# Designed miniproteins, single chains, continued (5), part 25

Each design is a single chain, and the fold is of that chain. pLDDT is the mean over its residues in the fold that is shown.

## One batch from the design tools (miniprotein)

Design m16839
Fold by ESMFold2-Fast:
Structure m16839 (fold): chain A 98 residues (1-98)
Amino acid sequence: GNIDLSSLSPEKRALFREFVSRWISLLKSLHPEVELTEEKILNLDEEMFLTLSQDVQLFVASLLSALHSLSELPVEQLPAAVAAALEHFEAWVEKLLS
């Protein structure tokens, strides 16, 4: 990963950690066999990423893209933006489980 959480404000860090935690719960609904923790996601390097299945790689890449976009927003806009991103991932998971 290319996201340095230590460079973010404490408020942004807390929201990002909550977002990643909720996203991991969604990933476990699709791939309970995948051992991805919050710590592993936040410190994900290229080699570890390439060990994941193609479907998991796409899901992780979408999360990393969302986190990058969210990092550029003012903290006041983050709760709504995080909720919208989670709703998008929930809809994606529902579609794959259907």
Scores: mean pLDDT 77

Design m16840
Fold by ESMFold2-Fast:
Structure m16840 (fold): chain A 64 residues (1-64)
Amino acid sequence: SMMEQGEAALKRIRAWARSQGVPEAEIEALVAEAKERLAKAKTMDEVAVVLQELADRLAALRAA
């Protein structure tokens, strides 16, 4: 299902962000925001946008 795919992707993104040295507090805050947005998503395109924006924001936090 869309929700299950979103949750699996969030778990993978969390693990990736931790491996990149992003602070845990920032990971959890952004993931919580993404979960709220995913709960309101109606299409797989909306899910993809939420996950991509989350990944981009976490990547920016990892950069010096």
Scores: mean pLDDT 81

Design m16841
Fold by ESMFold2-Fast:
Structure m16841 (fold): chain A 66 residues (1-66)
Amino acid sequence: MEKEKIIKEMRDLVAEKSAALLPERAEEVRALTSAMDDEDILESTRKLAEQGDKEAQELVEKYEKV
């Protein structure tokens, strides 16, 4: 349950950041993000954290503590 909640937060973050990069394709990007499996979402969130996204870093730390 807890990890599923964190993955949902990660999915929302990845969708938000990805849609912001491609605003003309925001709906398409959100649909693709919704179709990603949990492993892909976790990896995408880790990449955002490596790029210095503080929200992504906090979600990765939270996931590791569960």
Scores: mean pLDDT 79

Design m16842
Fold by ESMFold2-Fast:
Structure m16842 (fold): chain A 56 residues (1-56)
Amino acid sequence: MEGAKKRIEFLKKEIEDIKKILPTLSEQDRADAEQTIKVLEKNIESIKKYIEELKK
């Protein structure tokens, strides 16, 4: 459980770091970065769902 929560925090930090550089990127690099954020957000959702299933 604790490992999954730490994984979510790590992924959130990765998203935040990418968002900080988004306005400095070219249009193409920004599109790639936004795709990466989307993948990371999906991973967070999957982990959150797993934690919720363990609670019930």
Scores: mean pLDDT 80

Design m16843
Fold by ESMFold2-Fast:
Order: C-alpha cells, then structure tokens, then sequence
Structure m16843 (fold): chain A 73 residues (1-73)
C-alpha cells in the first residue's frame, strides 16, 4: 500500500464514513472504522500510519478500504 493510497483511504473514511462502510466488506470494514477513529482523535497523519500498519497484517483489507474510499469520493 502506498502513502498516496492511504491518504485517499483516510480522507474517504473521514469525509464519507457511511458510504465507505456501505462498500467495505469484512476486514476492510473493521480497518475503515479503526482508521476513522484514530484520524478523528489524533489527526489524519496518525490515521495514515494506522492504515499502513494494518496493511502489513491484512493487505487485502487495507486495499478494500482504499477501493471503498475511491468509490465514496
């Protein structure tokens, strides 16, 4: 997952949370919820870092968040 893709995912989760959750499935939905919470509490940069860390454990789930965010934006 690139930093640019993570930025799109975090922005989508912050600006269009309901739409991202409507499209995201399984691990992507869990990651989107976690990343949104971290970004809301600690800022967009910390949300990006959280997504990049999640991508190391669940690369498919992290990719799902990026795809959901692109469709929501």
Amino acid sequence: LTREEAEVAVRGALERPQEVLRVARGGAASIAGLVRKIAEEHGEEEGIRALLRAAQQDPAGARGVVEAARKAL
Scores: mean pLDDT 83

Design m16844
Fold by ESMFold2-Fast:
Structure m16844 (fold): chain A 76 residues (1-76)
Amino acid sequence: MSKEERFNELKSRIDELIQKAEEAKKAGDTAAFDELVAEINRLIQELFDVARGDPELREEALKYAKEAVKKIQELK
C-alpha cells in the first residue's frame, strides 16, 4: 500500500469516528464521546507518522488535523 493510500484510509477512518462522536454527543453519551475523541487523537498521530519524511503529506496532515480538532471542539 502506498503512503498516499494509507493516508487517505486514515482520513476516512477519522471522518467516520468524528461522525460517531457527533452522534454520541447528541445522545448524551459522554463516556462514548470521550473514548471516540481519544481514538481520533491516536489516529491523527498515526496520520503524522505516515506523513513522516514527506513534506507535502505533512502539510496536508497539519491542515487536516487542525480542521478535525476544530470540529471536535465545536461539539463540546
Scores: mean pLDDT 84

Design m16845
Fold by ESMFold2-Fast:
Structure m16845 (fold): chain A 94 residues (1-94)
Amino acid sequence: SERDEVIARLEATIRYAEAVLEAAEANPAVPQDLIDALRAQLAGFRALLERLRAGEVSAAEASEQADVLERQLLNTVAQIHTLTGLPFPEVPPR
């Protein structure tokens, strides 16, 4: 179902964001404001997944919100890479 596809996407994005955050926290060259941004973005994905599972948002609404959050996450990852030269895990499949 569309709902199951969005759940799978959010779970994959959360795993990716967790891996990025772990790598960023392990590197002292990563600015604290970017680590804080990653934590906020990860919390946003987790909250969205919880709301979708609780039936508080539709699959379509969750997908639209996930697109916005994913764009913010990838921009933060790109900033960290540009500033530190850190390799991060490949982006989750779209």
Scores: mean pLDDT 84

Design m16846
Fold by ESMFold2-Fast:
Structure m16846 (fold): chain A 102 residues (1-102)
Amino acid sequence: MVEVEVSPSALSLAKGGTADVLARVRGEGGEAVYRVTVTANEDGKLTVSGAELVEGERGTVSVIAAAASESKTKGTVSMVGIGIDKDGRVTAGSGSATVTVT
């Protein structure tokens, strides 16, 4: 199984501001992590820009995403990690952070 740990699990930012969300993604069974996807909530007011770093095939892969909004809102940044085990089997895990914009 792939574990996704998102830090912080909750954050606040001012409208027009940006805050970073870090995901640490690892394979529990020694899976190689090869893809991480990042999504924001569907209200269109919270945006997420870029995963700047995806490093390593084994161990912990770190992904940084920037969350931003020009409007007061509350939403969720979701991160999904995908891994491949020694037998070529695909597995996935997910984690999320709550974002409040004031």
Scores: mean pLDDT 71

Design m16847
Fold by ESMFold2-Fast:
Structure m16847 (fold): chain A 88 residues (1-88)
Amino acid sequence: KEEEIAELRERYANTTDEAEKEALHLEMTRLVTPEEEREEALELLRLSLEAARLYRAGALDPETVERLRQLAEEEREEEAARLLREIA
């Protein structure tokens, strides 16, 4: 649904509410991800959002933040997911 995804992307770009951003990000991921990969993709996103919340609360150390950023840049999703599960 091209129009629906475009609308969600615009709302995500223009919202400042963190809870709304999280909901929009999850919905966009659900719509763009094939059914067989959807549950895994949503789990990874939920873990990433939890890590972001911990970072804002000052509970996540700088080394862990930098490692997560490096893994995301290198598209090493399985290693990033493993690290996120260890943090939770």
Scores: mean pLDDT 71

Design m16848
Fold by ESMFold2-Fast:
Order: C-alpha cells, then structure tokens, then sequence
Structure m16848 (fold): chain A 97 residues (1-97)
C-alpha cells in the first residue's frame, strides 16, 4: 500500500513538476512522512512546499540543492511544484477513501 502510493506520488512529481526520478523519489518520501505524521487532511500545498524546500536545502546531494536553488529563483518551477502538490493531495485523498 505505502509502496504503491509512493510510486504514484513519484510519477506525479515527474510528470507535472518535470523532475528527474531521483528528485521525485526524495519529494515522495517527504510527502509520505508528512501524511504519516500530521495526516492528509491537515496538509496544505503551501506548508508542503515549505517542508520540501527546507528538506532539499538540508540535503548534502548536489542535485537536490540545485533544485532548491531553482525553486528560489524560478517562478515557473515553483508554480509547477505547487500544482504537482495539489494534484498529489487530491489523488492521495481519493486513494485513502
């Protein structure tokens, strides 16, 4: 169940936010951790965006740090990520129903 959900989240990040698989997987792990900690009903796209950005900046991985910098400098990258987060919240709520 958790594995299938994580894979679906990864695919949405890759398709909507146009992220490489390794970055999408990292974001999917953060998303699952937030669902397990505070529950899907308390997640907002804005709060998840802030959590993702913080986690990316804390990572020693150059690819994750490069994506964090892109999110800080590109409005297009931010809009695509927020749209991906909104779609994932919708899909997860449907999946858990």
Amino acid sequence: ESYSLKKKIEEIFQKIAELPPEVARFLAEIFIEEIETIGIDKLTPEKLFERILEALRASPDPALQAYAERLETSEEAREKLLKAIEEIIKEVKEFLK
Scores: mean pLDDT 81

Design m16849
Fold by ESMFold2-Fast:
Structure m16849 (fold): chain A 98 residues (1-98)
Amino acid sequence: MSPLDLELGREIKKVYDNAFEIRRMYSNNKTAREIATKLVRAASLVAVAGSRDPERALETARKVAELSEQALEYAKQGDLDKAKELADEALRLAEEVL
C-alpha cells in the first residue's frame, strides 16, 4: 500500500467516523440515518475513485471529510436539515470524482 493510499484511507476513515457518530447520537431518527448513509456512500465512491487516480481522489476525500465534520457539528446543534445539505454536497462531490 502506497503512502498516498494511507492518506486517502485516513480521510475516508474520518467520513465513516463522522457518519457513525451522527447515527449514534440520533438512534432511530430517519433523517440522521439518511445523512449517515449518504456520507458512507460518499466515502465508498471516493475509495473506488482512489483505485484509479489516488491523487485526484485524495483532494475530493479531504473536501468530503471536511463536509462530514461540518455535518457532525450541525447535528450536535440539532440542525439535521443543515447536516443533510452538507451530506448531499459530500455525495455530489464524490459522484463527480468517479
Scores: mean pLDDT 88

Design m16850
Fold by ESMFold2-Fast:
Structure m16850 (fold): chain A 75 residues (1-75)
Amino acid sequence: SQRERARQWREQVRRQARQIVDDVLAENPDAPLEEKKRMIEERAGELVATDPSLTLGQGKEIAEEAKKILEEREK
């Protein structure tokens, strides 16, 4: 169903976003917040480029969720 597909996608977004944030924080702990956000956007773009099941819009959803997680962790 579309509802079940949407639920699975939301869970996937959260998992992918957390992984991207963890990787960016581990590799670049001292980078400014704006630079870390750029790194998140680049990683989400690479994910879309390498995964044929993902759309540009879905990559943007992952990037936006990751940026929100980053902002909450950096506060």
Scores: mean pLDDT 83

Design m16851
Fold by ESMFold2-Fast:
Structure m16851 (fold): chain A 78 residues (1-78)
Amino acid sequence: GLEELREALGEEKVEEWKEAVKNKDWEAVAELVREYLQIVHGLSEEEARALIDAWRNRTDAVQAAAAPLVAALEARAA
């Protein structure tokens, strides 16, 4: 989570992650996750990107299934 990101990449990268999530900048989030995977798990850039791509494809399927719940939560937040 955020605690692991802070420990691995430092507070500046946690603030970058918060801004990216707030702005729904998923490309910036993906780059921060790539750095985390390389530093904490010792993955190569290619391996980290492959895992992120696989996760994004899986997340898209999950988001499609959860779309009615997400819409209800967003309506509540607005």
Scores: mean pLDDT 67

Design m16852
Fold by ESMFold2-Fast:
Structure m16852 (fold): chain A 65 residues (1-65)
Amino acid sequence: MTADQLATRGYILYEEGRDLEEALADFEEGLALARADPSMPPEVRERTIAFMERMIAEIRERLAA
């Protein structure tokens, strides 16, 4: 899967309130792929990383409640 595909699936799971642990895993893997992909345009990479980090934080808060 690409970072974008993982972010999309994770976001759907998060919005549906389903499988938050799987959503977290999707965003964490997507974040790692985005960081490791030198072909990704810098602007896209920075935005993708920021989005995924925010989603990871939100899901972790939800799971901790």
Scores: mean pLDDT 80

Design m16853
Fold by ESMFold2-Fast:
Structure m16853 (fold): chain A 60 residues (1-60)
Amino acid sequence: SAELLEQILAALRSFLGGKLPDSTIEALARELYEEWLRSGFARSLEELLSVRIPELLATL
């Protein structure tokens, strides 16, 4: 849903804003949302973000 995608985008902007272009952050938000959908809800969205955001920060 648009609301969930906006939530992911807001979280990523909070941690990656100023470190990556906004277009890249938008692409990452879409990718994470699609990954969560593909998981068949095996992980909560919050759990997925708690793993992926630190990994992204470590690669910067």
Scores: mean pLDDT 75

Design m16854
Fold by ESMFold2-Fast:
Structure m16854 (fold): chain A 81 residues (1-81)
Amino acid sequence: MEKIKEALERTAEELIKRDPEMREAVERALEVAIEYIEQGKIELGAVNASFVVLAESVDRGVGDKAGEAIKALTEAVEEAL
């Protein structure tokens, strides 16, 4: 559990550093992902966090960057399992 959280937090920091405009979308997704992971619902957390990244990114006019962020966060979870 802690290893998955650490991987997500590190990946989120790297995404925000590359694209500061993604900060709010990534931070909201991280919050949702961690909440579900703490409940033992890793797969549901990944799905819901992905929808949060997409929705927040589209709302902010950076929807074209959502796919890359979703991929990076999903890969971080899979590698930490």
Scores: mean pLDDT 78

Design m16855
Fold by ESMFold2-Fast:
Structure m16855 (fold): chain A 89 residues (1-89)
Amino acid sequence: SEIEEEIEKIKELASKTEEGKKVLKEFEEVVKRLNELSKEEEELLSQPRTEENEKKLREVFAEIARLVGELVLLLLELKELAKEIEEKE
């Protein structure tokens, strides 16, 4: 998608600096955790709707919401770093 292409450009530019590499690593760690939680959500959704499974789903959804917020902030930081690098080229 166009958004994915823009994100890849931002990652490429950010990777040119030590600061950008650090933020990119944090971004990749958040993405990895989100992918793990997405799999856990899928597994829980395939199981019977018990009180215990509903509680686990609520905990997974809360953690996903938290990590999505973290991901947005890291993406904004990567965008600012990429813009600074692009303006120097």
Scores: mean pLDDT 82

Design m16856
Fold by ESMFold2-Fast:
Structure m16856 (fold): chain A 92 residues (1-92)
Amino acid sequence: LQSEALNIPLEQIKSLLDQAVASEDEAEAQQLLDQAVQLAKDLLQYLSKHTPQKVVDDVTKALKDYLLALAREAEAAGKPELAEKLRKLAEE
């Protein structure tokens, strides 16, 4: 029922992931990834308790698709280690 609140966490997760890919500092990129992962886990835990499984599945798929797209961008930008981390996160 908190559909409006769902959009805000998704935008924050995407913003943190975009910042991680754009960062030239590996420690900063890792911190941003850790923040995005924590927000994603918190969001999915909330959804699993308060929404139908289909909503959880749809959000999980959207996050996985976004992570895979960013992994391709990270590879193209010459950041293969970051790309590998993003692909591993997409497996969740």
Scores: mean pLDDT 73

Design m16857
Fold by ESMFold2-Fast:
Structure m16857 (fold): chain A 104 residues (1-104)
Amino acid sequence: SERDRILAELDRLIAELDRLIAESTDPIVRLVAERVREVARRVRRAIREGRLSVSQGRRALRLIREALRLIKEASKETDPIKLVGLALRVIGLIIDLERLLREA
């Protein structure tokens, strides 16, 4: 089913966040990655419980993928101002995911 595909993709993204957290030495990168992982786990639970629609699940996947992309870029960033800018963009995506969970 489409829900099963979304859940499988969420499990893959959560596993990748686990790896990024384990590999990162930067406290800002670890902090935002841990927050994205926490919200991704809550999204997975909400989808599993039928509280989020398939459409909302697809939107959550897009937001989590974008957050992962930004976290990977932040993990390679040596400029502290650019790193903070990337972290703030991830926080914006977390806020969007929190709104989506409140609508559930």
Scores: mean pLDDT 90

Design m16858
Fold by ESMFold2-Fast:
Structure m16858 (fold): chain A 73 residues (1-73)
Amino acid sequence: MLSPYELQVEAEFGIIQIYMSVLRKLDPDMPVEEVEALLKKRFETFKEKFPNAPQEKLDELEKLIEAAVESHR
């Protein structure tokens, strides 16, 4: 059973995943360096918003960002 905090973390995680998919659709010609910078900024914002987020969730998000950046190379 998820706590209210865990539910908020999952909701924000889902929003970031949507943001990653939308970036590709809004500007498919965006340079890889710009995509990486935008996604890294989102990751920093997530860490600031959820300082007590489980390390597993932080690691998962970092891997998803790396995969998204690689897909644009």
Scores: mean pLDDT 74

Design m16859
Fold by ESMFold2-Fast:
Structure m16859 (fold): chain A 82 residues (1-82)
Amino acid sequence: SEAEKAAEYGKKAAEAAKKGDGKEAARYSQLMGRYAGLDKSLSEEAKERADRYATAAVIYAENGDGEKAAEYAEKAAKFALE
């Protein structure tokens, strides 16, 4: 499902952020937000939260804050699965 793909990309984003690869972390965070938004079974609130966390992960990754990027990517992935 799209939610499962969003969760998978969220995990990849967190892993990339922990490795210091901000560009890859940002890319996977963007994909996570996109797939969460496409899942018809998620509530609008869950989609909005996933998108906000994904956006935060992208911003932190681009600014070199890998720890916060990983934290927000993990939060977005959890919302995609809940």
Scores: mean pLDDT 75

Design m16860
Fold by ESMFold2-Fast:
Structure m16860 (fold): chain A 91 residues (1-91)
Amino acid sequence: NAAAEKAKQEKTEYDSTVLTYLLGLNAYWRKAYNQGNIDDAKRTMDTMLDTVKRTMPKFLSDSFTTAYNLIMSRMDRYLTQQKQLQEELEK
């Protein structure tokens, strides 16, 4: 039981460190996206997903995977819309 309590404490401290790292990645993603660097934004999202899958329990990883899929889909739609707008402006 003492070993189980220690494992829970160490997990909480590790999860806090990982969350701080993920917040930094989220800030970098927002900067890349706002600068129009969609390729960098997508790579940052891939790094966040990999980090979450390796470091977090399944329920948080599954939740983040759902958000990741939505964000990536929206970025892909944004790129498609930008290409269509560019083609229309070139007419």
Scores: mean pLDDT 76

Design m16861
Fold by ESMFold2-Fast:
Structure m16861 (fold): chain A 81 residues (1-81)
Amino acid sequence: SGVVTLTVTAPSSVPAGTTIRAELRYEDGKVVATKEAKTDANGIATLTFTGLPAGSTYRYVVRDAETGEVIASGTATAKAA
């Protein structure tokens, strides 16, 4: 199975300890999984998605859970684990 690890740096306007929500989607826009994590003192959060087919590519969107503002987006390919 494959793993996607997202390391997210929130903007300085987002306080440490803020809950962020990551949404992992297929290329067609269907949701695969969602995860939440809190930012550390440096504004960094890590979200790990497991049990994915290795080599599959996904779209991700990460939002502030309180405001709904997008803080990161892109694509990620699952690595064999």
Scores: mean pLDDT 82

Design m16862
Fold by ESMFold2-Fast:
Order: C-alpha cells, then sequence, then structure tokens
Structure m16862 (fold): chain A 90 residues (1-90)
C-alpha cells in the first residue's frame, strides 16, 4: 500500500507538471497561429488525458478518493485546454 500510494502521488505530480508545460506551449502556439505546434500539442494532450484517466481509475481502485478527485480536476483542465487547441486549429 505505501509504495503504491507513493507511486500514484508521484504520477499525479508529474502529470500536473506536464499539463502546466503543455498549457504554456499551447498558449504560445495559439498566439503565434502556429498550426504545426497546435497539432503537436493536441496529440500531447490526448496522451496526457489517457494517462490522467488511468491514474484516476487506479486511484479509485486503491480507494484513494482524494487522489482520484485531484486526477479528475487535472483531467478537466486538460480536456478544456484540448478544446481551446482544437478551436484554434479551425
Amino acid sequence: MSEETLRLEIDLALLQMELAVNKLAAERAIKKGDKEALKEEKEALEKLIERLRRLREEAEAAGDEALAAQAEELLREAEELKKKVEEALK
């Protein structure tokens, strides 16, 4: 339990950092109208969303409701960012 809990907490922290980096990259790409950078960010966000969904499911399976809730919050932020990137690609 302690090692699994630590692993999930580390995964959450890493995904949170990755989302922050992707948000900065997406905002820059939107401001520049860089369609290639926006496509790369869309793909990166799709992979991040899949990883966040898995983390949420693993946290739920472990009975860690607080970690699952944090993963769900990051998932919502990532999905909102993806929608902004998709809108900028139109």
Scores: mean pLDDT 86

Design m16863
Fold by ESMFold2-Fast:
Structure m16863 (fold): chain A 104 residues (1-104)
Amino acid sequence: SIEEDVELVEKLVRRALEILEEHDPELAERVGPQLERLLEELREAVKNGDIDKAIETLDRIIDLLQEALNEMVARKAPAEVVMELGAILVGIAAIRVVLKKEKE
C-alpha cells in the first residue's frame, strides 16, 4: 500500500517533468534536479519506515510543483498544460492524505 502510493507519486512527478521539459525547458532545468532529489528522499524515507519524513518530503514536492504551476501560468502556458499539472498536484496531495492516515 505505502510502496504503491510512492510508485504513484513517482509516476505523477515524472509526468509533471515531461510536461515541464516540453513546455518550459528552462523551468524544467531549474526544478527538475530538485524534484529528482526529493523522489530519492521519498523512496529512502519509505524504505526506512519514516512516514513523518515521507509526508514532509511530499509537502516539499507539492510546494515545488505549485511554484512551477504558478510560473507556467505567469508565462501563459496553454490551459490544457496548466490543467494537467494542476491535476497532478491534486493527485499527489490526495496520496499525502492517504499516507497520513496509514501512519495513524
Scores: mean pLDDT 87

Design m16864
Fold by ESMFold2-Fast:
Structure m16864 (fold): chain A 86 residues (1-86)
Amino acid sequence: MEKEEVIEEVRERARELGLSEETIEEMVEEIRNYDDYRTRMRILARAVEFVLEEKNERLAELLGKTSLRSVGEMVLEIAELEAKRA
């Protein structure tokens, strides 16, 4: 899958989970900065840590009823889906 297709899947699923556009674009920028597939997967794992740990207070406020664990699982599922397509 092309990087842009992965990015669109991240945006789509993050919106489904109720993430703010600002948070989504922050995660997307992290993915967009790397072309190496293994690096992208590491960046997605880092984004999970970032969402759950560093953005915890802000995301809890912005996400409403969506759990931060769901955001982390979404990012990991997208990374796994990309691995199967590569």
Scores: mean pLDDT 54

Design m16865
Fold by ESMFold2-Fast:
Structure m16865 (fold): chain A 103 residues (1-103)
Amino acid sequence: MKNKELGEKAAEAGRAGAEVAQKAEDEIEASSGAFAALSGGVSGYVAGLSGEGEEGRKEGAKAAKETAEASLEAAKKAKTELGKKAALLGAKAAEKSAEGAEE
């Protein structure tokens, strides 16, 4: 799989997961969305690393950053306490992944 395609899909998954966590009315739905947001950010970062080049790293960093931003917004607007905590955790993990990829 090309790193650009993997990064784009990871960013989309992260944003979609964050949206589900934000809109969730129960803990199960919130957990699913928040977990998807976290995994999207991590997948983007891993895609960057697997490319072994600057372009792959840049793509991974971008996906992780977009996932962090979406997850942070979802955490602020989440309807459930579990969804808010999970989205915030996902945002922090994705943010650190983006910082690591830029170095």
Scores: mean pLDDT 64

Design m16866
Fold by ESMFold2-Fast:
Structure m16866 (fold): chain A 64 residues (1-64)
Amino acid sequence: DMEELLEKARLMLTSGRDGAGYPRREVPEHVVRAVAAGIKAMRDGYSPEETGRIAQRAKEETLR
């Protein structure tokens, strides 16, 4: 499910709160979408190269 992948991507990206527990920066939506697309592609059996291309495309689509 895409919503679950987006949640997982957000959790992974927000784990960078190592500097004393303040959520200083919100993760940009295009980064969350790119990571989620990459996770989905890996689950669907795409190669690492194809997964990178799929993630990049999702990022560019969100930024447009």
Scores: mean pLDDT 68

Design m16867
Fold by ESMFold2-Fast:
Structure m16867 (fold): chain A 71 residues (1-71)
Amino acid sequence: MEIIYGEKIVKESNDGGVKIEGRTVGENGELEIVVTANSERVEDAKDMADYLKELVESVGKTTLKIEPVTK
């Protein structure tokens, strides 16, 4: 999942119980990710938060390089 500067990405589960919102904010292009879940889906939200932490770390490394190219 890639977030383009100034754009907002929204992903929602089929039942509406979990929503992920990602956007690039601020003058430095900081990445903001918000996970929202109803009380029934709290465990799914926790699992998703763990995946997002790993993804944010990966994205942080790629932002140190404009675009990694594979040969």
Scores: mean pLDDT 55

Design m16868
Fold by ESMFold2-Fast:
Structure m16868 (fold): chain A 91 residues (1-91)
Amino acid sequence: KLSKEELEADIERGVRILSLASHIVSGKRLEKPRSVEELAKQSGFPKSTVTKYMNKDVEKGYLKEVAKGVYIVDEERLEELRRELERLAAA
């Protein structure tokens, strides 16, 4: 028994994981801490959009905020969440 809320949350997680993974593996890796301004310039996305997604990804455990507005990838958490999502999608 899955509620609409649980299904919607799973879809949102999937979209965010795929979007974030695409940004990371495409060479936009956060091997060192980078500011939102630098990420926006390099990604071509508006600064407000980058901030919104980065904050949501920190909340989900995909990224680690090492200083206000400065993020680094938590690849271990990103991979863990992707694996769990794939497991749920396969069921």
Scores: mean pLDDT 60

Design m16869
Fold by ESMFold2-Fast:
Structure m16869 (fold): chain A 65 residues (1-65)
Amino acid sequence: MKVEIKVEIDGSKLSEEEKNKKIKETLKQVSQQKKDLEAELKAKYPDEDVVVTGQVYFDGKLYGG
């Protein structure tokens, strides 16, 4: 089982400092969400090879996840 978490953020109204802070906070949140979702899915589907990936886009640019 493969699941992807995709988050897209519009930074057009944010300052550079707010943008950097939001990127860091979002990457941390997505990392935690991946761990939580993977644990939940492994508990519900123990016979499945569970893989959870994440992608964070900010103004169309991929920063990771």
Scores: mean pLDDT 79

Design m16870
Fold by ESMFold2-Fast:
Structure m16870 (fold): chain A 70 residues (1-70)
Amino acid sequence: ASAEEQRRYIERTREEIRELEKKIAELENSTDPEKQKEAARLAVVRAVLKAEIYVTEELIAQGKSALPAP
């Protein structure tokens, strides 16, 4: 994958994180324990996506591809 494709991936992933944060906030405001559990699960997904962005940016800085070849 190209550095340009990696940058587009980062932009898309940041938008996904933003949408996920909105959903987490809605679930955290619920008094329903099941919704609070879902918020906790989504918070883990958010952490994974943030880690993927970090790794991708580091690989771009090193001139390497973070995405698998098609």
Scores: mean pLDDT 77

Design m16871
Fold by ESMFold2-Fast:
Structure m16871 (fold): chain A 96 residues (1-96)
Amino acid sequence: SSKTIRLVSLQIRAVGILVDQELKVRRGEISVDQGGELLIKSLEELARELRKLGFDKQASELERTRKKIKELIKNKSSMDDIVDTYVEGLKKIARL
């Protein structure tokens, strides 16, 4: 369906943002906190786009993922923990 194609396209975009931020942190171009904050903003934008398409359950799952990443940043967790949390959030919306 066209809705499924739109959802998959948005998930591919999210993976691209994740990879870009992880590489920038690994290269020392930005801090873990800066990379994590950009990932939070990407999830906020993605959830907004998903709600416009009627994917309310998927958007709510990304909002939960965003809150988890915010807590990881607060607790000075590793970039790997942030990446794993972001990936798990995307896997959950693929199952809905």
Scores: mean pLDDT 87

Design m16872
Fold by ESMFold2-Fast:
Structure m16872 (fold): chain A 66 residues (1-66)
Amino acid sequence: DEVRERTRRELLELGMTEEQAEELLNIPDLGIREALIRMWASITKDYETGERAIELLRRYEEELRR
């Protein structure tokens, strides 16, 4: 899926690992994805990257609904 692959690339560009990007894209629940991102951000103290990743995944969900 081109939309999924593009979103994966964008997550990697934000500084996430391939494993983290794949984990997020395989979680069907947006709330669980956001909770996982917030947990990672609390550990690394990189809240800006976390919020950008959440926004990116929200855009991904909107594209899937189009």
Scores: mean pLDDT 78

Design m16873
Fold by ESMFold2-Fast:
Structure m16873 (fold): chain A 97 residues (1-97)
Amino acid sequence: MKVKLLSEEAVEELARDIAELLGLSEEEAEAVLKVLREMTRDGTLDTEELAERIAEATGKPKELVLAAVTAAVTALIREGKAELLESEDEAVKHVAE
């Protein structure tokens, strides 16, 4: 699942929500935030790739991390702080003559 975070505050909120859901320390939460900032330079991220990176950084099971990431992202989407990206809604660019 690919999503777009609409602000730096949304990135920070996502990191905090994930840390709370996983029971992470402040130090581990800061590591999650750093991973998020590196992955979201354009504001977009893949939740599966994010879960893999967080699982590796925190030692938590990938399935548990993916569930936490999905829950946190869904909450941000409901609050209008993130958008789900749709591949099938992308228009094919045509070259004008």
Scores: mean pLDDT 76

